# Designed miniproteins, single chains, continued (4), part 87

Each design is a single chain, and the fold is of that chain. pLDDT is the mean over its residues in the fold that is shown.

## One batch from the design tools (miniprotein)

Design m15017
Fold by ESMFold2-Fast:
Structure m15017 (fold): chain A 61 residues (1-61)
Amino acid sequence: SRIEEAAKQVLEVAKKLSEEEVKALVALMRQEYRDAVARGLLSPEEAAIWEETIRELEALA
């Protein structure tokens, strides 16, 4: 799916980032996720992929 492809791209980009840049990306993704959930923009499947992507990013920092 489009969101699965986006998640893979985010994780690949994150491997090239510094620890501080990864932390900033996590903060940005958490903010965007909260906004998307509040606005009802995500399916349960999309929300799960977003949460898993944030979790994997946090493991890199």
Scores: mean pLDDT 82

Design m15018
Fold by ESMFold2-Fast:
Structure m15018 (fold): chain A 79 residues (1-79)
Amino acid sequence: SVSELLRLISEPAEKLDVDKTRLATVLTAAAIRTISLPNPTPQHLADEIITLVREDTRLPADVQEQIVAIVEQALQELS
């Protein structure tokens, strides 16, 4: 489920050396975009997080790639 994917992402993401308020803002925005869809899936949440993370110039490039890796691993665990 979308909520299970978000749960699987949250714990490893909290361990990242990043502005936690910025990270929470990105994850919240992605969740809102996903829930607004008529048939939300975990893949939709993953796509929204990856898009917002890569567009966020306030996140360092290494942190962007770490978040992408966390999202991809979480999706694989739900498969």
Scores: mean pLDDT 82

Design m15019
Fold by ESMFold2-Fast:
Structure m15019 (fold): chain A 87 residues (1-87)
Amino acid sequence: MDEILEELKEAIREYYEVLGMPMVADYMVEKIEELGEKSVPFLERLLETAEEEIEKAKKEGNKELVEAGEKLIEAIKKYLESLGVKV
């Protein structure tokens, strides 16, 4: 299995576990696996949402969510770059 895809799946699971929504992580991972390269618009939207949530978490002092979210952003960007998408 592609190491970049595994890193992305792990980052998604960690992020939604911190949010208390592990079922959302399972849904997201399944959708990415089903759609493959067609998941790009979905991941671009997730990237935007994660960046907004991290800015809120920074204001609230939620260091755990900031750390998990920054890891998620890095993993999404790395995966999109592996598909030739500029972020």
Scores: mean pLDDT 81

Design m15020
Fold by ESMFold2-Fast:
Structure m15020 (fold): chain A 72 residues (1-72)
Amino acid sequence: SEEDEKKKRELAIETAVLIAREKAAELGIEVLSIEIEESKDSVKVTLTGDKAVVTVTIDLKTGEIKVEVEWL
């Protein structure tokens, strides 16, 4: 249902934000901003830090989680 899809998306956003913050903390990155981008098939969280950008993407069909770190 549309309600179940919305809940799945909300859970994916919360999970992606948590993963991004945990990765920033692990690497000693100061969090400056967090941006959330939603699509039909995925959720993307971009955490901009003082010395790196952490990107977490969750595929809503497969549940696959991709984490990328780009050092500034």
Scores: mean pLDDT 87

Design m15021
Fold by ESMFold2-Fast:
Structure m15021 (fold): chain A 62 residues (1-62)
Amino acid sequence: AEKSAKAAAEAAAKGERAAGAAGSYDMFLHGTGEQSKKGYEAAKAAAEGADPEEVAKLAEEA
């Protein structure tokens, strides 16, 4: 539905903003493997057009 497409676009926009803050990303690559894995899995789910609610849950768990 169009509402689902709009929600997916908003989730993708949030992922792009997170990428803009990539300055801390290098810290996660060298810091903790589990937290890093949760973070990039959230970004991957957003890029694949997953349910925005699922993407938000993954991001909050990171």
Scores: mean pLDDT 59

Design m15022
Fold by ESMFold2-Fast:
Structure m15022 (fold): chain A 69 residues (1-69)
Amino acid sequence: AEAERERAALQAAGDRGTQAMNDVIEKAKKAIKEGSGKELPDSEIFQLITDYLLAGKTLDEILEELKKK
């Protein structure tokens, strides 16, 4: 019972995390296209977002930086 509940909670958290990351990638794609007209692959956008997050940037700051690329 406990293990099943814990597994379900971890799965739900993982699913929410995946959806949130996909939403951020979609927003980043739109920001890049609107800013510079460039189309970057999801993998490159993911790396850029990760690098900026590790540098302590907020999501809004990341989107603004990506518009300048």
Scores: mean pLDDT 70

Design m15023
Fold by ESMFold2-Fast:
Formats: C-alpha cells, structure tokens, sequence
Structure m15023 (fold): chain A 108 residues (1-108)
C-alpha cells in the first residue's frame, strides 16, 4: 500500500519516536460539523480522540502530534501526502490498527 509506506516514511522523516499509545475515543460522523474544511475536520477528530481517551497524553506525544499536524497543513495540496499524514497521526495516537483506520475514515 503506497499510503501505508508513505505514512511510515513521514514518521521516520519527522523523527516521531513516541511509543505511547492512547485508548482513543472516535466521534460519530454526525458529531463532525459539515461546514468544516479538511484541516478543521482532522483537527476536530484528533482533538476529540485525545480529549476523550482513557489516559492523558504525555508532553512528548502532544509535541509529536503537533509536528504531524503542521506537516499536514504544509502538504494539504498533495492528496497522497495528506492521506499518508492523516494515517501517520492515526498510527501515532491509536493503540490498534482498526482505530487508526477509523481515524483516517472520519478525518477524510
């Protein structure tokens, strides 16, 4: 999968080192405002997931999440990099592959 490979390359390039994983909660599709642009939508899903997790994120995880979110903003015009960055964020915060994939689906 090209998106999967690119997500792993982005994590390496940005030196994302945190092994902390969160038991995240994902919003329902109906809870996401329909007038949000892509960046606003990803930001909402990300904020919801972290704020409603069973454990608070570490400062290191918050810093690395912010690094990926800034990379997303800078690369929003590149559809492949955009999708790969959303997946990289999902992989960084979620403790399982299913939740990481649901994060991507809700963010797009």
Amino acid sequence: DEIEKLAEEILKELEIKSTEKLDIALPEESEIPKDFNLIERVGFVLSYSILNSTTPPSEELKEEVNKLFEYLKENKEDELKLKATILAIGKLVANNEEDAKKFVELSL
Scores: mean pLDDT 82

Design m15024
Fold by ESMFold2-Fast:
Structure m15024 (fold): chain A 65 residues (1-65)
Amino acid sequence: VSRAVGHLIAMMGIALEEGRPLTVTREGDTLTARVDASPASFERIGEELRRAAEALGERGVLERL
């Protein structure tokens, strides 16, 4: 769980460094993240999400993008 949070923070850092807008919306227990990113930034964010999903044991996290 703590490792997954670390990967999410890293993902947000990547989006901010690239200067791309990142929107996170919460409704109940569901978090939705949307980002308008270049292909390179999208791949970096996707890699961090994959690692977060592995840390949580839930591959479905990757599909939320």
Scores: mean pLDDT 56

Design m15025
Fold by ESMFold2-Fast:
Structure m15025 (fold): chain A 85 residues (1-85)
Amino acid sequence: KKYYVIRVTASATGTLDGKPQTRSFTENLVIYAETIEEAIEKAREIAARRGLTVTSLEYVKEADEEEKKEAEENEKLLEEEEAKR
């Protein structure tokens, strides 16, 4: 229905040379959704698919034409995960 831009701060935890490491960084996500609430949920799911935990939401706004192209990629990514069984 609408494309939303969601800026999130996320953390990733992994292991390097046997030691646990946690790193935080900021990500912009463009999501196709019917509501802001749905867009936020999809953004968290996309982050989780990438091994990230969303720690805060910086902002949410409606996307412009350039941002819509990124949203199409995010929607395709979610569709691929759904089809994976």
Scores: mean pLDDT 70

Design m15026
Fold by ESMFold2-Fast:
Structure m15026 (fold): chain A 123 residues (1-123)
Amino acid sequence: SNIDKLFSLPFDEFIEKMLELYSSTTSLSRELLEKMAKAIKEQLLPLLEEGKLSEEQAKYIFSTVLTEAIRFRARVKVSDEQLVKLTEKATKEAIDFLLSGGDMSELESLIRNVMEKEYEKLK
């Protein structure tokens, strides 16, 4: 699907369409994708409701964390449980970064670095 169209959807519909896209384009189970999405969503929803994050920021964090987690799984041997934990930690660090005045353009690199560092602690 066109990414621009996805970002125009309400947050809940955006999440569902992202999961449909990754379910059809990756080898990850729908169950694993839903667990990762839940780990991200549970951190974003309170901040979105409180107005601490914009809907655009919440969608971008969700999309970037989920995409980087899928890329990480494709190149690194990691269990489903470990991948969910990496997704949770990367979301927390991305949120903390933006709330401290960080730039959205730096999120992809930040998320990638967090996943690498946290994975090394699992060895």
Scores: mean pLDDT 86

Design m15027
Fold by ESMFold2-Fast:
Structure m15027 (fold): chain A 110 residues (1-110)
Amino acid sequence: MMTKEEIFELMRELAEGLRRIAEKAEDPELRQALLTMVKELERLIEETKNASLKKAVIMAGATLGVIRMQLTVFKRYGPESSQPTVEEALRLVDEASERITAAEKELLAS
């Protein structure tokens, strides 16, 4: 089972990864969206630092779901030139989401 600190480290790593992708993004709209996602992840950590593990896991899952949905919009409707950047961002989000979903399932089974 993931600890609360491991969840926060995962969210920090994802935020840093998305920030690096934003720096390479040529589309201003995608760049701004990625930077907003970074702020949402940083806000999640701050708002959940004194919360229970269960609340931290559930809120992390919800935040990642919103971010993934936003990136899916760019994948479907964004310019073709941005698709490699969107796919890189989705890969990082999906990797984090798989770990959080596993943690949520384990926590709810206990």
Scores: mean pLDDT 87

Design m15028
Fold by ESMFold2-Fast:
Structure m15028 (fold): chain A 92 residues (1-92)
Amino acid sequence: SHIIEVAQKLLSLLLDYLKKNKAPQWVIDKVQELLENTPNMSIDELIEQLEKLTEEAREHKDELTARLMELLRGFVEYLKENPDAKVEIVEP
């Protein structure tokens, strides 16, 4: 699925950013686990996992991670509703 491939690339870039900025280990571990499992997920399962990670981030009082997860979820939902949308992810 193109949407899953786009999500994988975004999660990979996010993981690199989190590692470079020495994010809390629990965030790094959860994002890495999500990235590894994403190829075997449906789009709806991915949305559910992003919602769960947002809630976990808020429980840890990590508002930045919660916000990033909400933005990624919103983007995945947008792609689900707009399957013909052309998305080109440029690596920085």
Scores: mean pLDDT 80

Design m15029
Fold by ESMFold2-Fast:
Structure m15029 (fold): chain A 96 residues (1-96)
Amino acid sequence: MEEERRRRIARGAINIVRGKKLGGVYLTDPSKRTNPEGSRLVSQGEMTLYTELKMSPEELKELASMPLEDVLKKMLELLREEGLSEEQLEAVRKAA
């Protein structure tokens, strides 16, 4: 039941968490340290959340501005509500 949708949602969450982790590592001098990989991962994750979870552009922008710890916590709570498996939630935790 909706296994493919849950798989896409889990991948989107992993992309956001991993992208934020990459961005966080380089935030000590943002003007000098661009993170194209982190930016791509966040963008891919945002598109997935917009499509699958009906998150508004405002909610996605807020998520992008949050520190990694808050992003991870919010993602895990949202994914539990969507009925993702513990295995899928663990994959998201490992991305951080």
Scores: mean pLDDT 72

Design m15030
Fold by ESMFold2-Fast:
Structure m15030 (fold): chain A 84 residues (1-84)
Amino acid sequence: SRREELIRALEEALERQAAREKAPEEEVERARAQIEGLVQELLDFGVSDEILDAVIEALLNADPSLLQQLSDRVLPEYEELEAK
């Protein structure tokens, strides 16, 4: 359930940013694949709801650099969890 909610929120945020920036469909599909992979890994590591909520909020209100925001907020925390 939480996985599905997070993926849906991220996909909606991506679609809104892609429409706003008129991004090519191929770039959108690549970003979607990255989001799904990262979400699955985060859930597998049992990332706290607080972190997930912060990520969702940031992405839903994201500026044109959605992928940069995902990398800056989600990927570093994911790497820290791996190093733990």
Scores: mean pLDDT 60

Design m15031
Fold by ESMFold2-Fast:
Structure m15031 (fold): chain A 89 residues (1-89)
Amino acid sequence: SFAETVRRLGEATAEAIEAGDRFEADIWLSFLLAAAAVAITTARKRGDLETAERLREEADRFVAAAEAGDAEGVREAARRLAELIEEAE
């Protein structure tokens, strides 16, 4: 499912951060951001502006966590993003 893909991307990003591999972390983060953008756009097209804003907030959180080297923060934000996607499925 799309939610499972988001969780896997979050885990891959977090693992790369924990390994100190910034190049790999940036690659996975770019895919996670693309997935978040798809989810936000889909929610907006449904007229669900509240869910779109919540998805954007979680995207902002995992970006901030990744920039801070906070692997657990990335996992938590990606998990919340995935939960919001599952609620809409």
Scores: mean pLDDT 86

Design m15032
Fold by ESMFold2-Fast:
Structure m15032 (fold): chain A 70 residues (1-70)
Amino acid sequence: MSERERLLQEIDDAVQRALDGEDGPALRKAIETGSPQEAARVRGLAATKELGRRYREEDVYKTPAEIAAG
């Protein structure tokens, strides 16, 4: 696979995990009720949040208190 295909797969996987998460119903509603352009934006935001959450969970500089606070 090319690097581009790998990145697109990671984004798609991140979106899937976000849709399966706590905010999943709200994200699905936004995608269903929005335009195709708005749906793409919501997917992008969901992927960014999920990737950011994973990065923070793996980030040794974050304390448990900071993670628990949000």
Scores: mean pLDDT 64

Design m15033
Fold by ESMFold2-Fast:
Structure m15033 (fold): chain A 95 residues (1-95)
Amino acid sequence: SDDDMTAFFTQVLNTYSRQDIVNALQIMRDDLDSMINDAINDNVDQSIIDAIQDLRDSVDSTIQAAQAGDMSDAQVRRQYVNQMVRYTQVRVQRT
């Protein structure tokens, strides 16, 4: 379940610094951009492309807010956990 994945990722993130999380989000954003390009080239359903784009925009928004100092460490970790759950689901569906 999403709750079970959230609990799992929360435990992993106990070893991560704020900068480690921002770096991981940037890697995730870049991978999502690649997935969008591949999906467009493969003529994948627009609804799937839209879902990946929504996640990409959410990740980018979190990176920008974290870099601007608009989020606490706890808020950055919480957003990353939520986005990691969605990212894992998208990756499994695309593989």
Scores: mean pLDDT 83

Design m15034
Fold by ESMFold2-Fast:
Structure m15034 (fold): chain A 61 residues (1-61)
Amino acid sequence: MEKRKKINRAIGAVLRAIGSLADQMYLGKDIDKEELREAARLAKEAGMTKTGEKFLRLAEE
């Protein structure tokens, strides 16, 4: 598997999670916990372990 494709997929998931957080901050909407968990999983698989842990914690709160 190409590392670059894995990283690009993780970045996409992370950007979607940031969008969910922005919606929560500006629109008072609930955080999409499923999207945060998926971003955490993909970030960890791409080697972004700290980012993955942060999103996983946000999904559990």
Scores: mean pLDDT 70

Design m15035
Fold by ESMFold2-Fast:
Structure m15035 (fold): chain A 85 residues (1-85)
Amino acid sequence: SELDRLVREAEELLRQLQELVDKIKDLSKNKASSEEIRKAWLEFQELLDRLYDTIERLLELDPELGLQYGERAVGLRWEALRAIG
């Protein structure tokens, strides 16, 4: 179903976003250049925008499920901001 497709897409995007958060944490911990951290952050923002598009479609089909994915997205964004410092 369209709903199942969007759920799989959201889960994959969330996984990729978590990998980028972990990468940003590692770059920060290893005192990488501000340019390398900026590049990882821009990639994170691009994937987050794609996740928000998927969540918007989920909210139309299943508002409760869309809200749950929205909360997970907000949590990851906060974690990424904290990782940058």
Scores: mean pLDDT 89

Design m15036
Fold by ESMFold2-Fast:
Structure m15036 (fold): chain A 94 residues (1-94)
Amino acid sequence: SMEEALREKMRNMTVAQIVREVRNKSDKEITEKYLKFQSDLTRNLSALVEKGDYEGALNFLDQKIEEAKNDESMPESLVEQLEDLKKLLERRMK
């Protein structure tokens, strides 16, 4: 189905790409939530990583993962992408 195909595609996407796909479904409220989420994620995560504060970056990702999990309008693939990002950062801390 189109929904299954979209979910598979979104699993391999960046947050920015996910926001674009959600916008294509003409849901303005979901799109606005995603744009805010993506903006907050990008600004804060990039700042922490650039400072070498990987512990702060992991704590911030944990907060964003919980935010995404508690909002049923967020795609499940977004949570999976954030979990994968967390694992990547954990590897870089070693």
Scores: mean pLDDT 69

Design m15037
Fold by ESMFold2-Fast:
Structure m15037 (fold): chain A 57 residues (1-57)
Amino acid sequence: SVEARRLLALNPAKEGAVDDISGKEVKDGGVHPTTGRVVSSEDLITHDLPVEVKPPP
């Protein structure tokens, strides 16, 4: 997936909101924890960046 740039422009702002519902998991067919939109397998592959994988301190 090369949709990294859309995630970079969208997620930085949305990532701040993720802190509001930390511990939430997004999956295919589920609702994104911050955006509130139904996610699909395409959504999962569009953010294949570690930016989605938060645990890298």
Scores: mean pLDDT 42

Design m15038
Fold by ESMFold2-Fast:
Structure m15038 (fold): chain A 84 residues (1-84)
Amino acid sequence: SQVYSIDELISLLEKQGASDLLLSYLNDLKVDNVVIKIIKESEDPNKTAATIINELQTKVSSVPAPVPEELIDKSVELEIISTS
């Protein structure tokens, strides 16, 4: 399992071919002193990105995640960690 800042995750997922729209949503959810531990990724970087967006949105906002439900991969396992 590897730990990433949101900026590091955006760079990783961009290199893997995630859509610019999903990367933009992830960047909008960036909070200081938050890192994400990836336990299990999807083979599709768009599903990994969408699942991370959904988990962050659920914890930090009362509005629904702006990602299609069909991109949410329940096999993706992650932890959201505050570093402060």
Scores: mean pLDDT 78

Design m15039
Fold by ESMFold2-Fast:
Structure m15039 (fold): chain A 92 residues (1-92)
Amino acid sequence: SQLLQQAQQQYQQAQQQADQLEQEGEEMYQAMNDLGRETAAELTARDPSAADSGKVDKLLQSIEEGGRFIRDMLQQKADQLRQQAQDQLQAV
């Protein structure tokens, strides 16, 4: 019963950590996109031709891809934590 109780507590902690990683990934994705929009606005203010040249679109695309990469990486870590915790719980 003590081993099962410890495994259940570890499982719950892993779920909480996984949920936090998912939240951090979403927040980072949003923060990067917000920063990207601010940077694009500053770039256009300094060089008005930047919008017409596609530089703004390329910058926003690169930032969006970077944000998705980080979000997906944190989601993968969350999934791994949940899987490891489930495997440990099943082993008890």
Scores: mean pLDDT 86

Design m15040
Fold by ESMFold2-Fast:
Structure m15040 (fold): chain A 58 residues (1-58)
Amino acid sequence: TEEEKIIAKAITEKTGIPLELALYLVKDAKEAGGTVEDILAGLEESMPELAAAIKEAL
């Protein structure tokens, strides 16, 4: 989805991992029953700067 692409792009820009891997991580988290909000909550604990960037992009 467009939302997944936005999140993946923000991860790539902040962490330097490939876009394809970032998209895989987002998809895997959602497949495990996670929402975008759950993903952001997890990132706020480990990478608050990345979480903020994703929230601004959405």
Scores: mean pLDDT 73

Design m15041
Fold by ESMFold2-Fast:
Structure m15041 (fold): chain A 104 residues (1-104)
Amino acid sequence: MSVREKLKELLIEFLVEILKVSREEAEKAVEEFLNGVFTGIEAKGAKSTLAALLARYFFGKILKDLSDKTVIDGLKGYAVDSKGKRYSLEEILEKFEKIYKELK
């Protein structure tokens, strides 16, 4: 499984188990999230309120060490913080896995 697929599955599990969203809605929201460009508290290109909520939760609650101006570019497979530091999807996956484990 690719890093993108692992991150996708973990985000779906987060929405289903923690936020109590249906799996079908979670899968759609995560695909919209990963295929878009999102800033810390604003979803740019999101087509659903759930994708926008996921973007805000990801930065504001889950990725505490990324600023509110951090951008995720799912199409290009990276994120950038407010200082221009680039994070791979692999680094984001590792951070999210650690935080998600604390929420269970």
Scores: mean pLDDT 64

Design m15042
Fold by ESMFold2-Fast:
Structure m15042 (fold): chain A 73 residues (1-73)
Amino acid sequence: MPSLEELEEELEKQLKALEAAVKAGKDISALLKETLALAQQLGQRMIAEKVPQAVIEEKMQEIQKRLDAILAA
């Protein structure tokens, strides 16, 4: 079972892959869906681990800002 840290590492790798694909002009539809699924899984794991709601919201906001920056490039 992946740890919270392992899920965060996987999400970071996926975000880097998505950024590279955007810069290369590739179709990002599948990568974007996978990235969103990983972000949702991370959020669900944080809730299950009883992480404070404010911390979860901050983390999700940071992920969204990162996605917006990647997609704007």
Scores: mean pLDDT 81

Design m15043
Fold by ESMFold2-Fast:
Structure m15043 (fold): chain A 82 residues (1-82)
Amino acid sequence: MAEIEKLRKELERLKRELMELLRRAEDKALILRAIAALLRLIGYEFEADLYIKRGNLEEAKKVLEEGVRYAREAIRELRERL
């Protein structure tokens, strides 16, 4: 549980980073890419919550780890294109 909470906090931090990049984007393609990334992260959060409700903490952890990896890649891509 503590490990899952750390991953959730990291994902929230990365979502804030994506929101900041979205606010700096002036190109329509970059704006749409940032919005798409944010929506996908919301999807990872809901999927992880579903696994937690079912008592499957190992799957919840894997989903959150995937979400964190995805967020880091999206942030890297957006920073390179800003």
Scores: mean pLDDT 85

Design m15044
Fold by ESMFold2-Fast:
Structure m15044 (fold): chain A 70 residues (1-70)
Amino acid sequence: SREEKVRLASGVLSELIDYASTKLSDDELDLFLQEAAEEAGRVIEESESVEELRKNLEELLQKRKKEIDS
C-alpha cells in the first residue's frame, strides 16, 4: 500500500537524519533533507513493489551517506 511505502521511506529518512546530523550544520542538514525527501518521493512513485522500494531506499541511504562522507 502507499501508506506502507511512505512508512518505509520515513524509516530510511529518519536513519539518514541521524547520520547527517552528526556531520552537517543545521542549515546544511535542512537543505540535505529537503533533497533527500524529494528523491525518496520519486523512489516511492517509481517502485512497483515493496521489495523494489526497499532495495531502492537502501541504495538511496548508502548513496547519501557516501555524499556526506566525501
Scores: mean pLDDT 80

Design m15045
Fold by ESMFold2-Fast:
Structure m15045 (fold): chain A 58 residues (1-58)
Amino acid sequence: MLTKEEFRELLVKYAKEKGISLDELMDKLGLSYEDVINPEAELTEEQQKKLLEFIESL
């Protein structure tokens, strides 16, 4: 499973490779900003899976 830091790094990396903003990528994945950046809130397995599936779809 991805840590929160790993998840954020993948979001940033992927957004940069696609030339889109991080906010736009999060909107496409249905993620809330607070859930991603708040270190006290753990990301669900479902949220992590959605990111990986999105990357695979490309």
Scores: mean pLDDT 68

Design m15046
Fold by ESMFold2-Fast:
Parts: C-alpha cells; structure tokens; sequence
Structure m15046 (fold): chain A 65 residues (1-65)
C-alpha cells in the first residue's frame, strides 16, 4: 500500500540517519545502511510496501533498535 511505502521510506531514511548520528562504523553499520537504502529504493520506485518495511525493520535490528 501507499501507507506501507511511506513508512518504509521514513524507516529506511531514519535508520540511515541514526547510523550517521551515532557515528556507527563497521559491519553492523554497513548492513544497517544497506537495508535502509533498500527500503528507500523500494518505496521510491513504487514497489511492494510490505517488502520495503521488512528491509526498514532489518536496518533497525542492525542498529539495535
């Protein structure tokens, strides 16, 4: 849905921003950014919102959120 895509976009961007704000480095930070970027990409392309949300959730998990 459009609402799921919006949440995926916000969640993905939020995870990327959180990794930057916390100054996180290393493999966990890299994975958090990669999954956050995938969530943003899916949302911007009008893809499956539920899939985007799964990537946003994975990004959060790598941040310990």
Amino acid sequence: SAADRERALRGGEGAIQAAEDLGLTGERAKKAREYGEKAVEIARKGGDGAEGLRFAQLAGEYLGM
Scores: mean pLDDT 80

Design m15047
Fold by ESMFold2-Fast:
Structure m15047 (fold): chain A 76 residues (1-76)
Amino acid sequence: GKYVLGLSGLSKEDAEKLAKQGEAAGAKVHIGEGKQVQLNLTGLSLEDARKLAEQGKELGASVVISENGKTVLELE
């Protein structure tokens, strides 16, 4: 599937660390102006996207997983 992770509430340093992990998993990453990290995940299952979302949550982020612009999971 094609999943996008929106992560808010991360420090810049933690956002960059999570972005590196997402890139290692094959994701395309964009870090937004408001310290919001957006990870574009192609070819990953929802389970793999959830693992990255859980890592973001452990860093104190609120995480939203979307598919085709629709929210499929929220972790707060």
Scores: mean pLDDT 74

Design m15048
Fold by ESMFold2-Fast:
Structure m15048 (fold): chain A 61 residues (1-61)
Amino acid sequence: MLDQVKQRLLQNLDENGPPIVNLDDERKKELEEREREVIENAKSIDELLEGLAELAEEYSK
C-alpha cells in the first residue's frame, strides 16, 4: 500500500507540480525535489503525510 501511495503522489507531482502556487520557478523546483525526497524516505503513510504537510507550511508562508 505505501508503495502505491508513493507512486500516485509522484505521478501527481509530475502532472500538477507541488501544491504551492506562489513560488518562483527556482523555489518551485526546490520544493518539488524536497517533496520527492520526503516521499522516497517515508517509512509509513502517516510519516509521508506529515512530511508533506511540513513542507507545505514551510513554503506557503
Scores: mean pLDDT 73

Design m15049
Fold by ESMFold2-Fast:
Structure m15049 (fold): chain A 86 residues (1-86)
Amino acid sequence: SLDDLLARYSELMYKAASAAFHGDVKELEKIIEELLELIEEILEVDPVVGRQLAANLKRMLELFIKQFPHVADVAQKGLEKLKELE
């Protein structure tokens, strides 16, 4: 259901922030990949919601690049992959 997808998105967004704060580059990379797959699934179910969530992920990744130099490279790669979903 869309509610289950939204709950998973919120969980992954929280885990991404935690991984970025702790400098867990490999964990952040995995979470970004899961978030991208989840956004693709949400876009198929509800394109308006999926687009809003993609924009939220973009803002979070841009913040990670600015605030957490140790994860900037993986966050930048995430942004490039997210751009491919447009």
Scores: mean pLDDT 89

Design m15050
Fold by ESMFold2-Fast:
Formats: sequence, C-alpha cells, structure tokens
Structure m15050 (fold): chain A 76 residues (1-76)
Amino acid sequence: SLREQQLEEAIERVARDLGIPKETIRELYRNREAISRELREGVLAKKVEKELLEKDIIIGMILIDVGVQEVALANE
C-alpha cells in the first residue's frame, strides 16, 4: 500500500540520516504508542528519561517525513 511505502521510505531516510540501523528505527516506530505513553507519564511525574525523549524525537522525524511525502503527492 502507499502508506506502507511512505513509512518504509521515511524509516530508510531517518536511519541513513542518523546512522542507525534501519531495523532499529522500524522497531522504534512499531513501539511508538508505548514510548508516547511512557513519555507522557514521565512528564506528569516530573521524571523524564533522556533516552525516552530521544526515541520520541526519532518517531517524530519519521512522522514528519511521511507528512512531507503526503504534501508532495497532493501538490503534483
């Protein structure tokens, strides 16, 4: 599907740009809901782990890349 292709391309670009293995980036995206929940709970408890914040930022990079792809298709 188009969504799966956009996600795969986003994962490949983020992995390349950060120098992190593609499978590691894909696993982060797969766990995005759990990471988001843990980050939110940490904020409410005033205890945010740096590693958790970094994971959330990487997930955000993937979602931004997908969004840019969708905008590019709409402007063709």
Scores: mean pLDDT 83

Design m15051
Fold by ESMFold2-Fast:
Structure m15051 (fold): chain A 105 residues (1-105)
Amino acid sequence: DREERIERIAEVLEEVLGVDPEEVKEALRLIAEGRAKEGMEKLVELLRKAAPDLSEEKRAIIVSAIMAALDTGDIEGLRERLRAVLSLSDAELAELVDAEVRAIG
C-alpha cells in the first residue's frame, strides 16, 4: 500500500512537473523509513530544480500536498492541487492559503 502510494505520487510529479520519478521515490522512502529530514530536504531540492520559476511559498504548498497524498492515498487530490498551484497567481495563492488557514483555525 505505502509503496503503491509512493509510485503513484512519483508518476503525478513526473506528469505535472517533469521531476525524475526515481528520485521522488527515494525521497519518499526516506520519509517513510523515519528519515524525514533527509527525505524532505531531497524533495525540496528536486522541486527547486524542476520548477525554479515557482515561488518558495508555492513549493511549500506542493510539499504539503505530497505529504497529504502519502498519508491518505488521495492521488487525484494531489494532481488537482498541483495544477491549481501552477495556474494561480501569487495573489490568488495567498488568498487560497489564508482561506485554508482560517478553515483550520
Scores: mean pLDDT 79

